# Ledger of designs, part 29: designed miniproteins, single chains, continued (4)

Each design is a single chain, and the fold is of that chain. pLDDT is the mean over its residues in the fold that is shown.

## One batch from the design tools (miniprotein)

Design m12981
Fold by ESMFold2-Fast:
Structure m12981 (fold): chain A 72 residues (1-72)
Amino acid sequence: SLEELLEEIRRILLEGGASEEEAEEVVKHIEEGNFDAAERLILRLYLEGRLSAEQAQRIGRLMREIKELQEK
């Protein structure tokens, strides 16, 4: 479900060292269909060393799945 995918993204972000506020902002952008804004925040966290490449890649896969669900 969309809820489970969003919760998984939130979990990965928090495990990577994103704050609750940053994780909430990313999830909110994804829920609103603002994938460009979400991707910019993920890239920033990655460049700051707060997400690994594996974590960023996993979030990217989950975001693509959510995007397909929201477009249908």
Scores: mean pLDDT 84

Design m12982
Fold by ESMFold2-Fast:
Structure m12982 (fold): chain A 95 residues (1-95)
Amino acid sequence: DEQERLRALQLRLAEAVLEALDLKLAGRPDTEARVRAILEDLLAERVRLRPEATEEEIAAARAKIPGLVEEFLSQAPEQVEEDRARVREALEAAR
């Protein structure tokens, strides 16, 4: 039902965020490109779960990706570690 679908979406969002944080902490040279790919995959998943979304809504969400990547990459290392721990705790609690 709707509550089950929302829970599944929250879990997938938490997993995607955790993957992006792990990549940033690993100091990979392709971190920016990989974070962008993760966000694009997440957008595709959200569109699949919400098929009634309009083309305008999808375009607006996609247009925010570059800004989200820049914001994510600008975080201090200690904040990234704190966010990673928080996301992992939430993900484990939801399982």
Scores: mean pLDDT 67

Design m12983
Fold by ESMFold2-Fast:
Structure m12983 (fold): chain A 87 residues (1-87)
Amino acid sequence: SIFDQAKAQLEEIKRETLELIRKAESVREAVRILVLAQMRMVGVTTEAVLQARRNGDYETADKIVDYANQLNAELKREVDKIIAELA
């Protein structure tokens, strides 16, 4: 489904981002990696939402937005923990 594909892509971005941030040598580098990841997540979310809406599947569009918001909040919390070790 559109939701399952968007979910998989968003979870992959989170996984890759956390791996990169764990290798970051400064807070500034970690923040740059996070911002770029958030831009990628917005792109995936927007495309998936537009596809779901074009299919008349507004429920799936809403689920994609809700999941993306939840995952972004989780990513930020995990990044904050890693940044605390760098500061």
Scores: mean pLDDT 88

Design m12984
Fold by ESMFold2-Fast:
Structure m12984 (fold): chain A 63 residues (1-63)
Amino acid sequence: SDSEIRHLQIQIEILEAMSTLLDWMIERNKDSPDYAQFKASYDATKEKIDQEIEELRRQIEEL
């Protein structure tokens, strides 16, 4: 339904905003002594977000 598609689109927009925030956080911490550990956590979180966006887009295609 249109409402289901709209709900999934909003979820994708939220995840894309989270991805943008993580990019900002990585840039702010690039000179930190813990940068390598932070970067590893950032990359893992970005991977999870990308996978969730893919699943949501797949769900839209199935509707």
Scores: mean pLDDT 85

Design m12985
Fold by ESMFold2-Fast:
Structure m12985 (fold): chain A 81 residues (1-81)
Amino acid sequence: SILDKILNGFADDPELVKAFRELARLMVENNFEATPEVREAVRRVVELLHPDASPEALELLVETLLEELIKWLKEHLDEVK
C-alpha cells in the first residue's frame, strides 16, 4: 500500500514514522473529518517532510496531503466487503 511505501521509505526516521502513524490513528478516530487535531497532525508530518517550507507552502501542502489521505483511505475502505 502507499502507507507501507511511505513508512518503509522513512524507516530510518522514527520521528516521521511515529508522526505518520499518529496521523493515521487520528484520521480513523475522527471518521476522516478535517478536525483541528487532524490538521495539526498533518502539519507535523508535512513539517518533518519539508522542514524548509514557507508558511504559505506549508499550508498548501497540509491541504494537499489531507485531501490525498482522505481519498486514499475512502477508496481502500470501499474495497473491504
Scores: mean pLDDT 70

Design m12986
Fold by ESMFold2-Fast:
Structure m12986 (fold): chain A 90 residues (1-90)
Amino acid sequence: LEELVKEVRRASKAKTLEEMQRELGKAAEIARKNGLPDLARELEKASKAKTGAEIAQHLSKAYRIALERNLPELAEELLEAGIRAAKLGQ
């Protein structure tokens, strides 16, 4: 979990959509290895999305999954990443 939180935090600080997509792709792999396939799916979709708005939409779904799984630190970083994606997509 700590590695996943750190990777999503890197995505939340990305300067470009391409950088964010790369970090989200790494986060998806970490989520998959940690037995979180629902989170991994949304993170993978976000990493392949073409616009900041689409990335933010998938991160919003990942945020809900993190809350349902009682992972508040991960949820907070996913929320920040979604806000960043929306800003980079402007």
Scores: mean pLDDT 87

Design m12987
Fold by ESMFold2-Fast:
Structure m12987 (fold): chain A 89 residues (1-89)
Amino acid sequence: SSLEEREKRFEKTVKEFEEKLKKEYNEEKEKEFEVLKKIGELKLRAEKGESEEAIEKYEELVKEAEKLYKENPDMPKEEVIEKLKELLE
């Protein structure tokens, strides 16, 4: 159940980022869209169980996103996306 709860919170955070980016599209926001796209692709690969590495990487990403959500609720979405991008590299 905790995994399902973490996924729901992460999905909500991702949807919030996507919604904001749609309203303020420009070259800078395009880079943020690429990060969100990679996160979505990683989630799908983890859900399919395609590799243990993908599952571990997605779990780490979800944990970091949840931590940022809980500890830094006032953090700009752009800064959160940048921190998540570092985990994707």
Scores: mean pLDDT 71

Design m12988
Fold by ESMFold2-Fast:
Structure m12988 (fold): chain A 63 residues (1-63)
Amino acid sequence: MNEEAEKIIKRAEKILNDPNASKLDLAMAEIALAVVLSTGKEVSPELLERARELLDRASAKIE
């Protein structure tokens, strides 16, 4: 598995396990996980970067 994909999975799991996470945070974490898990063993750098951007936006608490 790509090291960057593992990093995204870890960040998403942290958000999903946070009881104070907003609905938007949870949605972004679930989408990021779906992207990295549904593409199988190899994930393109472009998709990894987009998933990371989604997690960063979730962390910024954009309404």
Scores: mean pLDDT 70

Design m12989
Fold by ESMFold2-Fast:
Structure m12989 (fold): chain A 82 residues (1-82)
Amino acid sequence: SVAEAVALARQAVDRFLALAEVLQKQLPSLPPEEQARILAKAEEGIAGLKAWMRQQNVPQAVFDELNAQLEAALERLRAAAA
């Protein structure tokens, strides 16, 4: 159901945000190759979640809210790697 999809999407975003906080602290001390690998995996995961939310017909307002949170977290990860 759409309600189940919304609940799962919110849980996935919450888990990603929690992981992103840990990664932000770790990234500056990692070698460039490992930083690039982590960022690529994060970008792939976000793209997959967004595609899944679209496929499940998650309401646009919910999608926009969650997408903003994911993109902000990704930008924080990129900043930590720079």
Scores: mean pLDDT 90

Design m12990
Fold by ESMFold2-Fast:
Structure m12990 (fold): chain A 95 residues (1-95)
Amino acid sequence: SLEKKIEELRKKAIENNGTIPLDDLSIDLRVHYLTEDEIDFLVEKGLLTPEQAERLREQKKSGVISEEDRNLLRKAIEEAIKSGDLSKWLKEKFA
């Protein structure tokens, strides 16, 4: 399943010092398989508004994310990777 594949990728990232590659393919993969917990994390870090998060949750449930929201997610994830916040959050959640 997709969720199981994501969990395996997260565990591997943590095992390799919790460092996440900053490249387009890795960012696109994370956008495609975004979890509810990751959406909540991005809101907590101020990278998404609560309104944007609710819209994304509805779109994810329908299986279709708009191009505008996909680009918004990509930027939020890229910023979280660059700041090191995503790496810290992954270690906390899966330690």
Scores: mean pLDDT 69

Design m12991
Fold by ESMFold2-Fast:
Structure m12991 (fold): chain A 64 residues (1-64)
Amino acid sequence: GPSPEEAYERGYALGRELVLAGASPEEIGRAGQALLDELRAQGADEAALKAAEHGMVRGIIEYS
């Protein structure tokens, strides 16, 4: 499955893209859950899932 590093970068890119596109909080929440579900389906472990969440939060914060 995806490494924590790959998951973080995917989360970061998603968070950045959504904020720059002016996505609503509801759209951000839905997209984040969809990313986590996709990573789980690809065999991501708990460390990778947490990395994706941290990446997404960082992307949102840095581009808000």
Scores: mean pLDDT 90

Design m12992
Fold by ESMFold2-Fast:
Structure m12992 (fold): chain A 83 residues (1-83)
Amino acid sequence: MSLEEAIELLSRAIQGDGESQELALFAVRRAMEAAGVPTAEIDAVLTALAQDPARAREILREVAERHGEEVVLRAAEELLHLR
């Protein structure tokens, strides 16, 4: 999976129904926690994604830039395993 494919998959789930959004936010949290990102930064990212889903692609690209592409790739893989 490419970074762009991962961003698209996660963004569509975040912009979907409540269940899809909750699963995507859970996947993003798990990937960021596994990467050792501080809780305050994780909470800020998840709040931004939940409050402004239209910006999901932009926010996820910033996560990849700051914390590594692997974080976003792992989040997408986690989401695929959740359903």
Scores: mean pLDDT 87

Design m12993
Fold by ESMFold2-Fast:
Structure m12993 (fold): chain A 93 residues (1-93)
Amino acid sequence: MKEEIAKRVKEAEEKGREEGKELVAKLSEEEIKEKVEELLKKTEEYAKKRLELNEKLKKNPEDKKVQEEYIKFLEELAYERGLLEELLAALLE
C-alpha cells in the first residue's frame, strides 16, 4: 500500500509539472499570474478537506473507500503542487 501510494503521488506531481511547463510556454506573464492566484485560493479549501479526510480515516482506517478517497486527495494535492511550482518559477525567474 505505501509504495503504491508513493508511486501514484509521484506520478500526479510529475503530471502537474509537465502541464505547468506547457502552460509557461503558452501563456503570457499576466495569464500565469491569474492561474497562480486561482491555485492559491484552492489551498485554503484543501487544508479543510485534509482535516475532514484525516478524521474519516482515523475513525475508519480499514474502510477501503475512505482510504481511496484520501489517496485521490493526495494525488490532487501533488498535481496542483507540481503545477504551482512550475508557474511560480516562471514568475520569479
Scores: mean pLDDT 81

Design m12994
Fold by ESMFold2-Fast:
Structure m12994 (fold): chain A 71 residues (1-71)
Amino acid sequence: SLKEQIELAQKAIDALEAGDLATAIKYLEELNKLGVDTTALIKAVQSGSELDIASARVGLASYLTSLKSEL
């Protein structure tokens, strides 16, 4: 559901901000199971690159904003 996608995206962002990459990947995989293509975001987080992780966080935040606008 839209509300479930918003909750998972928020939890993934929170985990990334906390530096908990494993938890962030878990929530991104749960989003993927709901039909959201998070493959590139998961790869960015798995890379361990500060730049790629920061880009993934920004992309996910933009996605979250888009989801909230559909409410």
Scores: mean pLDDT 83

Design m12995
Fold by ESMFold2-Fast:
Structure m12995 (fold): chain A 118 residues (1-118)
Amino acid sequence: SDEELRAAAIAVEEDAIARYRSVIAALRDPSLSDAEREALLRATIAEEEGQILFYRHVVEATTDPELKALAAEIAEHEERTTARLREALARRDFDGAIAVLEEAAAFERESLARLRAL
Protein backbone atom coordinates (compact mmCIF):
# COMPACT_ATOMS: atom_id res chain seq x y z
CA SER A 1 0.00 0.00 0.00
CA ASP A 2 1.01 3.69 -0.30
CA GLU A 3 1.10 3.88 3.52
CA GLU A 4 3.54 0.92 3.66
CA LEU A 5 5.71 2.45 0.88
CA ARG A 6 5.77 5.79 2.73
CA ALA A 7 6.66 4.06 6.05
CA ALA A 8 9.46 2.13 4.29
CA ALA A 9 10.77 5.37 2.71
CA ILE A 10 10.80 7.07 6.16
CA ALA A 11 12.84 4.15 7.59
CA VAL A 12 15.27 4.30 4.62
CA GLU A 13 15.80 8.07 5.16
CA GLU A 14 16.35 7.64 8.94
CA ASP A 15 18.93 4.89 8.27
CA ALA A 16 20.63 6.99 5.54
CA ILE A 17 20.98 10.03 7.86
CA ALA A 18 22.58 7.84 10.57
CA ARG A 19 24.88 6.17 8.01
CA TYR A 20 26.03 9.52 6.53
CA ARG A 21 26.89 10.84 10.02
CA SER A 22 28.91 7.67 10.71
CA VAL A 23 30.73 7.79 7.33
CA ILE A 24 31.56 11.52 7.68
CA ALA A 25 32.96 10.92 11.20
CA ALA A 26 35.03 7.95 9.96
CA LEU A 27 36.40 9.90 6.93
CA ARG A 28 37.47 12.69 9.34
CA ASP A 29 39.38 10.20 11.54
CA PRO A 30 43.10 11.02 10.98
CA SER A 31 44.06 7.43 11.95
CA LEU A 32 42.29 6.00 8.85
CA SER A 33 44.49 5.00 5.89
CA ASP A 34 43.62 6.15 2.35
CA ALA A 35 42.83 2.50 1.51
CA GLU A 36 40.31 2.38 4.38
CA ARG A 37 38.74 5.68 3.20
CA GLU A 38 38.49 4.29 -0.37
CA ALA A 39 36.82 1.09 0.92
CA LEU A 40 34.38 3.16 3.04
CA LEU A 41 33.47 5.34 0.02
CA ARG A 42 32.94 2.26 -2.20
CA ALA A 43 30.62 0.79 0.47
CA THR A 44 28.76 4.14 0.70
CA ILE A 45 28.33 4.26 -3.11
CA ALA A 46 26.89 0.69 -3.04
CA GLU A 47 24.37 1.76 -0.35
CA GLU A 48 23.41 4.81 -2.48
CA GLU A 49 22.83 2.51 -5.50
CA GLY A 50 20.53 0.37 -3.32
CA GLN A 51 18.55 3.47 -2.27
CA ILE A 52 18.16 4.57 -5.93
CA LEU A 53 16.67 1.15 -6.78
CA PHE A 54 14.33 1.37 -3.77
CA TYR A 55 13.02 4.84 -4.72
CA ARG A 56 12.63 3.85 -8.39
CA HIS A 57 10.51 0.92 -7.11
CA VAL A 58 8.41 3.36 -5.00
CA VAL A 59 7.82 5.51 -8.14
CA GLU A 60 6.51 2.45 -10.06
CA ALA A 61 4.48 0.94 -7.17
CA THR A 62 2.76 3.99 -5.59
CA THR A 63 -0.65 5.34 -6.61
CA ASP A 64 -0.08 8.51 -4.48
CA PRO A 65 1.05 11.27 -6.90
CA GLU A 66 2.79 13.25 -4.10
CA LEU A 67 4.76 10.21 -2.90
CA LYS A 68 5.58 9.34 -6.55
CA ALA A 69 6.93 12.86 -7.26
CA LEU A 70 8.97 12.94 -4.02
CA ALA A 71 10.41 9.43 -4.57
CA ALA A 72 11.46 10.44 -8.13
CA GLU A 73 13.13 13.62 -6.77
CA ILE A 74 15.00 11.61 -4.09
CA ALA A 75 16.17 9.01 -6.67
CA GLU A 76 17.47 11.77 -9.00
CA HIS A 77 19.30 13.50 -6.12
CA GLU A 78 20.85 10.15 -5.05
CA GLU A 79 22.02 9.55 -8.66
CA ARG A 80 23.78 12.96 -8.63
CA THR A 81 25.27 12.27 -5.17
CA THR A 82 26.55 8.85 -6.34
CA ALA A 83 28.20 10.41 -9.44
CA ARG A 84 29.90 13.08 -7.26
CA LEU A 85 31.12 10.44 -4.77
CA ARG A 86 32.55 8.34 -7.64
CA GLU A 87 34.39 11.44 -8.94
CA ALA A 88 35.76 12.19 -5.44
CA LEU A 89 36.88 8.55 -5.05
CA ALA A 90 38.60 8.59 -8.49
CA ARG A 91 40.55 11.72 -7.42
CA ARG A 92 41.09 10.44 -3.85
CA ASP A 93 39.46 13.73 -2.78
CA PHE A 94 38.26 12.72 0.70
CA ASP A 95 37.49 16.33 1.76
CA GLY A 96 35.33 16.65 -1.36
CA ALA A 97 33.60 13.37 -0.49
CA ILE A 98 32.84 14.70 3.03
CA ALA A 99 31.31 17.88 1.52
CA VAL A 100 29.12 15.78 -0.83
CA LEU A 101 27.98 13.58 2.10
CA GLU A 102 27.14 16.64 4.26
CA GLU A 103 24.98 18.02 1.40
CA ALA A 104 23.38 14.56 0.99
CA ALA A 105 22.62 14.39 4.75
CA ALA A 106 20.92 17.83 4.59
CA PHE A 107 18.80 16.68 1.62
CA GLU A 108 17.86 13.44 3.46
CA ARG A 109 16.69 15.45 6.51
CA GLU A 110 14.47 17.63 4.25
CA SER A 111 13.20 14.51 2.41
CA LEU A 112 12.37 12.84 5.75
CA ALA A 113 10.36 15.92 6.84
CA ARG A 114 8.48 15.92 3.49
CA LEU A 115 7.73 12.17 3.72
CA ARG A 116 6.39 12.61 7.28
CA ALA A 117 4.15 15.49 6.07
CA LEU A 118 2.46 13.27 3.43
Scores: mean pLDDT 91

Design m12996
Fold by ESMFold2-Fast:
Structure m12996 (fold): chain A 82 residues (1-82)
Amino acid sequence: LEELIGLLENLRKQVEEAKTPEELDIIAAFIEIVRAIAKSSGDLPEEVLEHLDRAAQAARDGNKEEAVKHLTEAIEIARKAL
């Protein structure tokens, strides 16, 4: 779980630093992978998975602010679940 939170924090940083739509699309794919891992673990609330879905979609849409917002909320909920 700690490692998943670290991955999400790194993905949030990558979204903030992204310069192109192609970079955001790659980051969205990694968010989807982390979401799949989180879902298979069963240890995280459904609300975390919903925020990861929204973050990936926002990244694909080029909406960096919404992607960062949803990643931040997913991270905070996941930390409370520890």
Scores: mean pLDDT 84

Design m12997
Fold by ESMFold2-Fast:
Structure m12997 (fold): chain A 95 residues (1-95)
Amino acid sequence: MEEEVLNMSLKELFERFIKTTEEKLKKEDDEERVELIKKQLEIIKKEFEKAIEELKKLGVDPEKTKLKDLPEESKEILIEKAKEIEEKIEKLEKE
């Protein structure tokens, strides 16, 4: 992971993914792709909500705790989730 990402909180990281997806949505002229991007944005929002809930169950503050300061188990899970989201967005751009 890049050093910048490790210094972000989970909330900041997911807000960045949401913002990036919303900017892509604003630039897209194909109605079919607009609908696919909207669907992906909803998936990102749901995954973000689940990740926040899981961290709260572990006693971690997802707004204040930086990714580098998370328990190793939680950090690995979040890195994998971020990778999955990035892969899904990339596939939408190619299809």
Scores: mean pLDDT 71

Design m12998
Fold by ESMFold2-Fast:
Structure m12998 (fold): chain A 91 residues (1-91)
Amino acid sequence: KEEAAKLLEEKAKEVRELEPETGLDGKGVARGLEFAAKAVREASPEEAVEVLRKAARQLQELAKASKDPKAKELAEEAVRVLEEAARILEE
């Protein structure tokens, strides 16, 4: 619901502020979180949870592929936030 969307939006803003340090990988993380927040607001809770889990998988792959330690850390944090948001939507 609104709590899950706000959590994702706040994390996306933090990642955007760090984007100049993390380059293209950080931009990808921010976009993923922004897309997930939009899905939480616009989709059913069940559909939103599916989107959040898919986004988490994509960001996990980005974290594995990234050679930038800062971008990797941000992607791993984003995955945790996506998983927290999914839990909020399930109850």
Scores: mean pLDDT 76

Design m12999
Fold by ESMFold2-Fast:
Structure m12999 (fold): chain A 94 residues (1-94)
Amino acid sequence: PLEEERQRLADEAAEKAYNRAKEIGEKSVEMVRAGMTLDEAKAFIGEEAKRLAEEASKLDPETQAKVLDAIGAAVYETLEKLEEVHRQREAERA
């Protein structure tokens, strides 16, 4: 039971990190739509991801691993979305 509660707290921490990274990602997508360059958006995501990873380093190793995986997943999804939005904007500009 105590071990199951620890796993639940670790999963909740990972979900919170994923949601925070997703919100940052959505903001970066809107910034690209508003005129920010893809390079600037990628730099912004990189800095925010580093910050989230540094916060995760204060957690126990098992929770840290889950949180870092969640951040990585959200960052990957965001970068794919940024590339797609950039391509669509360039096509509309042409």
Scores: mean pLDDT 81

Design m13000
Fold by ESMFold2-Fast:
Structure m13000 (fold): chain A 70 residues (1-70)
Amino acid sequence: SLEEEARRLEQEMTRLGDELVRTKDPEHLARLEQVARRYLEVAGKILSPEEIERLRETLDLFLAAARAYV
């Protein structure tokens, strides 16, 4: 289901974020950005417009913090 896919992608983002903090590898950042984009696409099919806007803001902050590591 889309809900299961979204949850899987969220877990993948958490794992990649942890790896990025540890390794500071730009390849982990690129992968994290790719997974975040797919997560937003999948969640966009499930969530309301207001929830999508809040999720987008949260992801923007998350990725900005992640980029600071490389």
Scores: mean pLDDT 84

Design m13001
Fold by ESMFold2-Fast:
Structure m13001 (fold): chain A 91 residues (1-91)
Amino acid sequence: EKAFTEAERKALEYVGEIARLLKELAETDDPEERRQLLARISELAEEAARYLEEAGAPDSLVEDARQAAEIFRQGAEEGLSLEEIAARAEA
């Protein structure tokens, strides 16, 4: 039997790419590069949430992914630091 559906596989691919971009974000001090990374992370988080929903993931996990996408979008628009993004995620 297949270990994962296409939707599950895509969700994992997006999560992996998000983790890579978060590492790059933590290592950069350039505001322009930071905004670009945050915008890309937001887009990937939205796609991950969509594939998680299609894969039948728990509603709480899908909602957390959508919330993360929105926070990263705000980070890109407002030029937020990682500390400010983390604070919004904890609220």
Scores: mean pLDDT 78

Design m13002
Fold by ESMFold2-Fast:
Structure m13002 (fold): chain A 67 residues (1-67)
Amino acid sequence: MSRVELIQAAVRATLAGDYDTANRYLSQLGLPPADPSLPPEENVGRILVQARPLLTPEEQKIEIHVE
């Protein structure tokens, strides 16, 4: 998986409340685990902010959109 794909997968798992799956993807990205005491939307925001510096300048121009 590319970094963008890992970030998208972590975001989708977090929104689904599947923090076990989300934390596996976050671990692969070198990011801290999602906080189960926070709402999913706040965890998503934290993931996106922390993951943005891992992307190339070209990838940073792509807004990460998940269904």
Scores: mean pLDDT 74

Design m13003
Fold by ESMFold2-Fast:
Structure m13003 (fold): chain A 74 residues (1-74)
Amino acid sequence: VSEEEGRKALENAEKALKESKDPATRAAAVHGIAELAKLNPSMKERAIEIIKEVLEKEKDPAVRDLAKKELEEL
């Protein structure tokens, strides 16, 4: 993945986290962010920031559990 594609993917995922009412969509965004960080280590710090914010704001238990697991793997 190019740096530009990676950045755009992060921006799209962050938007989904902020705007989506669907927990499944937010879970997919969290997973995508974590996978992107594993594929491109330069994005790891930003991905960790976004996932930590999810843990602070997220009300859905399944999405929170996923975010915690993804953070532990990063």
Scores: mean pLDDT 79

Design m13004
Fold by ESMFold2-Fast:
Structure m13004 (fold): chain A 90 residues (1-90)
Amino acid sequence: MALREISEEEADALLEELGVGREVFDLPAGTARVLSEEETPTARVRVSVFTDPDGNVVVHRTTTYTDGRVRVESLWRGPDALRAARLEDA
């Protein structure tokens, strides 16, 4: 999976898509937190955030389908850049 550099506007759009607010970027260093978890008849969806002591923030949405497929979407904020990636396993 390759991280693509994104704009602040794209990051705001992705946060809205993930159902979380921009305040995730202001969480204390060393935070590991599940922001939401939903179970449907066909999938389990988890949105989580991790912050490290260096100021990196990662938001993951992991979708685990009942057929065994997994989708991972990531939004990463480093000190100087915002990046996003999507990975889908068939």
Scores: mean pLDDT 73

Design m13005
Fold by ESMFold2-Fast:
Structure m13005 (fold): chain A 74 residues (1-74)
Amino acid sequence: SSEYLELLRERAREIALADARELTDSEEEALRLAAEALEARADWLLSQPESPERREAAEILRRHAEELRRELEE
């Protein structure tokens, strides 16, 4: 649904980071773990049967991962 895609756009980054921060006290490691989790989820979505919603969800997750990777490089 479009509501699910909007939720991913607005919240996926924060959720991934919150989950990562439960595993580590290092902000650098949290950014890395969050990016890896988002990338893994996007890859999983693209391995499922073809769907426009899954493709869009994967693109949203990859964009969030790319932003986190950029922050890690700074």
Scores: mean pLDDT 86

Design m13006
Fold by ESMFold2-Fast:
Structure m13006 (fold): chain A 85 residues (1-85)
Amino acid sequence: MLSKEELLEEIEEAEALLRATEKDEELLEIYLASLEVLRREIEEGKSLEEAELAALEKLAELLEAAGRHEHAEAVRRRIEELRAA
């Protein structure tokens, strides 16, 4: 499994890729805010699974607040799948 430092580097790469590829500015900001939650949870010593769940919960919250209800429901289904594993 990746170290904490390696996981944080992977998040930085994901942020860079999103900034280069995502053309919807609102979706870009929502995804980046979700990745910031992921980064914070990992820095605080949470497991990758716990950090990913927290990030997905934030993603669903922000998508719903933006009126993207179908996308938010898809993210919530993903959260339930991960919890059922």
Scores: mean pLDDT 82

Design m13007
Fold by ESMFold2-Fast:
Structure m13007 (fold): chain A 126 residues (1-126)
Amino acid sequence: ASLKEEAKRLVTTMKNEAIPLLEELSRVAEEKRDELAGKSFHQILQDDEEMREIVRRMLQLAEATGNTIMEKYLAGPYVMIQLRSAMRSAARVGAEGALEKGAAKGTEAAIAKLDAFVDLVNKEIE
């Protein structure tokens, strides 16, 4: 009971801490739209140090959350893989969305991706 609620709280906290990073990522992508046009997300992360650093910080946040869950719950390795996957997906959707439709729409799409993941975790932990 209490352990499930703490896990849900940690995932929600991670999402809230990720939002400013997603906003920064989308802003940088829009600012560099002409330079980054036509590149895959993988190529963008190889070519652009600023975007690579923001994504690194987002993945570190996901790993820190996963490590905290692992210390308290035996499901840690599975949850860490899911958190890292969700964060990478949100970053990709945010960056690609910003390049196509601007920073605000990229951020909105990225937040929607994290919201869907949080909802999934909340239902599965019930």
Scores: mean pLDDT 83

Design m13008
Fold by ESMFold2-Fast:
Structure m13008 (fold): chain A 100 residues (1-100)
Amino acid sequence: SLIEETIKILEELIEKLEKNIDASKEEIIGILKEYKKKLEELSKKATGELKNMLDYLVSLLDELIEKLKKMSEAEARELVREQIEIEKLHKESLIKYQES
C-alpha cells in the first residue's frame, strides 16, 4: 500500500532526525533531501487525494530545507525539533486515514 509506504517513510524520517538532532545543519539538510526524494517517488505512483497529500508533504520539506539554509546552527536545531513534532502529527493523520 502506498499509504503504508508513506507512513514508513515518515517514521524513518522522524527516527533519523531524532538520532541526528545534534548533527550539523548540512547533515540534517542531507537527511531531509533524502526523505523528500523518497516522498517524490511515491507521489509519482499516487493519484487523487494521496498524491495531493504527498505533494503537500514534499512542499513542506522543501520549505524547511530553504529555511534551514538561512539559519544559524542553533536556530536550525530548534526548528528541526519543532518539525519532528509536526511529522509525528502527519504520521498519525495518515494512520487514521488508513483506518477509515
Scores: mean pLDDT 87

Design m13009
Fold by ESMFold2-Fast:
Structure m13009 (fold): chain A 75 residues (1-75)
Amino acid sequence: AAARRRETRERIVEAAAAIAREQGLAAVSIRAVAEAAGVSPATVYRHFRDRAALMRAVLEREVDEGMELIKRAVS
């Protein structure tokens, strides 16, 4: 159950990040993300209370990946 919940949450974040990369942050909506992730908007709301919470998760993921790239380049 916990693993599947993590898997669904990761799919939602990945779908949001992909939309942001292709179409910009303004294109990231709960409906568009739900459609891209293959889930209902209600399922997205089960993981993120609002769009701002989803956007924070996307930005945290991108920042963490950016910091890892910098660490590898410097080391």
Scores: mean pLDDT 76

Design m13010
Fold by ESMFold2-Fast:
Structure m13010 (fold): chain A 87 residues (1-87)
Amino acid sequence: SEAEELLAKGEEAFRAGDYETAARYFSEAARILEEKAKAGEATAEDYRLLARAYGNLGRALDRLGDHEKAEAADRKAMEAYAKALEL
């Protein structure tokens, strides 16, 4: 899926130390998955991907020194993971 491709690109950028590019890819992946969730179309796997996107976004933001946004992303990751477990 497009979200999985964006996650993979973000993970590659993160491994390369390009945290700004990683954050952009993870943020876009999360946006796509959030739109599926709002439409009522998200599966358990989509929520697991959303948790990965937000968790990785939090890590990238921490590396950039944006700790407040990182905490918000980590909270959203936990919420997405909880939703996956309900399905």
Scores: mean pLDDT 91

Design m13011
Fold by ESMFold2-Fast:
Order: structure tokens, then C-alpha cells, then sequence
Structure m13011 (fold): chain A 75 residues (1-75)
């Protein structure tokens, strides 16, 4: 839905800034940092369960899980 896409777009702005920081780190710092980003995104989506349908939260979580997989596979 357009509302789900708006949430993804807004979260992606913050996510991309965090990943920008990640890409400038040395390898020993990247692991803890990417884990922290993943935990923060998961927590934000979890908190949406009171205002968003399970279908919407699942779509958002799937989107960010795909983004994390892509980043990890490039590292």
C-alpha cells in the first residue's frame, strides 16, 4: 500500500545514513555496527504492531531483511 511504502521510504532515509557510516568503518567495527542497525530497525517495526496490520509490518520487515542480506553478502 502507499502507506506501507511511505513508512519504508522514511525508514530507508535513516537506514541509508546508518549504512553510510558502516561503509566507512574498519572490518572489526562493521560487525557490531550492522548488528546494532538490524536490532534497531527490528525494534521500530515491532513497535508498529499496535498501529499497523501484521501484513504491513511483515512487508516492512521483509524489505529491510532483504537490504541487510544484500549488505552482508557484499561485505
Amino acid sequence: SSSTQTIINNMSTIFNISIGTYSTMNSSQQGPHIQNIHQNITSIIGNMSTTQSQQNTSQIQTHFNQQFTNIINQS
Scores: mean pLDDT 78

Design m13012
Fold by ESMFold2-Fast:
Structure m13012 (fold): chain A 102 residues (1-102)
Amino acid sequence: SEKTKELYEKAVELLQRLQDLAGELVDILENATSPEDVERAEQLLAEMRKTLAELRKIVEELKSDPDVDPETLALFEAMVDSYEATLAALEQRLAEKRAEIA
């Protein structure tokens, strides 16, 4: 249906944003040497949390859609779980960098 197609397109867009945010955050954390780098990493992490929450909402809407392909839904659910794990790892890495930077 048009609604299912729109939800798929939104999910793909949010996944692309998560990939871009995670990549930028990893790069900043690898090269972080200043309090300003830590602040930028905190801002990116907050944006990543917000984007992941939006993706979770879309996935919940897809779960209630009778036109959803179960395999496609399972892939989106797996991607949410993967990004939740990535987010947790990046939060730990930020905490470690914050402790290193005076």
Scores: mean pLDDT 88

Design m13013
Fold by ESMFold2-Fast:
Structure m13013 (fold): chain A 112 residues (1-112)
Amino acid sequence: MKEARALAERLLEEARELKKEGKIDEEIEKLEKDLEEIKKTNNDDLILRVQARLVALYAESGKVEKAIETFDELKEKFPDSPVIEALADELIRRFKDDPKYAPLVEYLQSQR
């Protein structure tokens, strides 16, 4: 578990550096590739953390439907996870005042 957490933190930091440069689509593509390799390890904690970051990035890039679908998958696999609860709270707080994100916000509020 400690090794998986360290790997997740490293991958998320690498993705965050791409975001600082305004390369959100490159960050998404990198994490999608990383997730495919991570899924082969069957490490649920690592999968959860990387996939949760992808949900936030899909939302930020305007891919609202994909953000909802990916969140649904996470909620089904990891019910009652504090990571998923924190993600929902962050996304609601961030997008609550933007009518473009109303479907995402309403969906997330129904899952709390």
Scores: mean pLDDT 77

Design m13014
Fold by ESMFold2-Fast:
Structure m13014 (fold): chain A 57 residues (1-57)
Amino acid sequence: MQAALQAQMVAHLTRTHDAEDGADVAQATAAQLAAIHGLLADHYGDPEFRALADEYA
């Protein structure tokens, strides 16, 4: 697993939690998951990661 991608996701979630509450956090989380799965699909070339990115987008 790419620790750097997980760290970026955690950092973004923490900032969103401090700045905005409720639905904005959920929407930001979905976008971050889509972006991370897309990057994993590009790095590993696995179509399953691409499908997950499409699901969360």
Scores: mean pLDDT 62

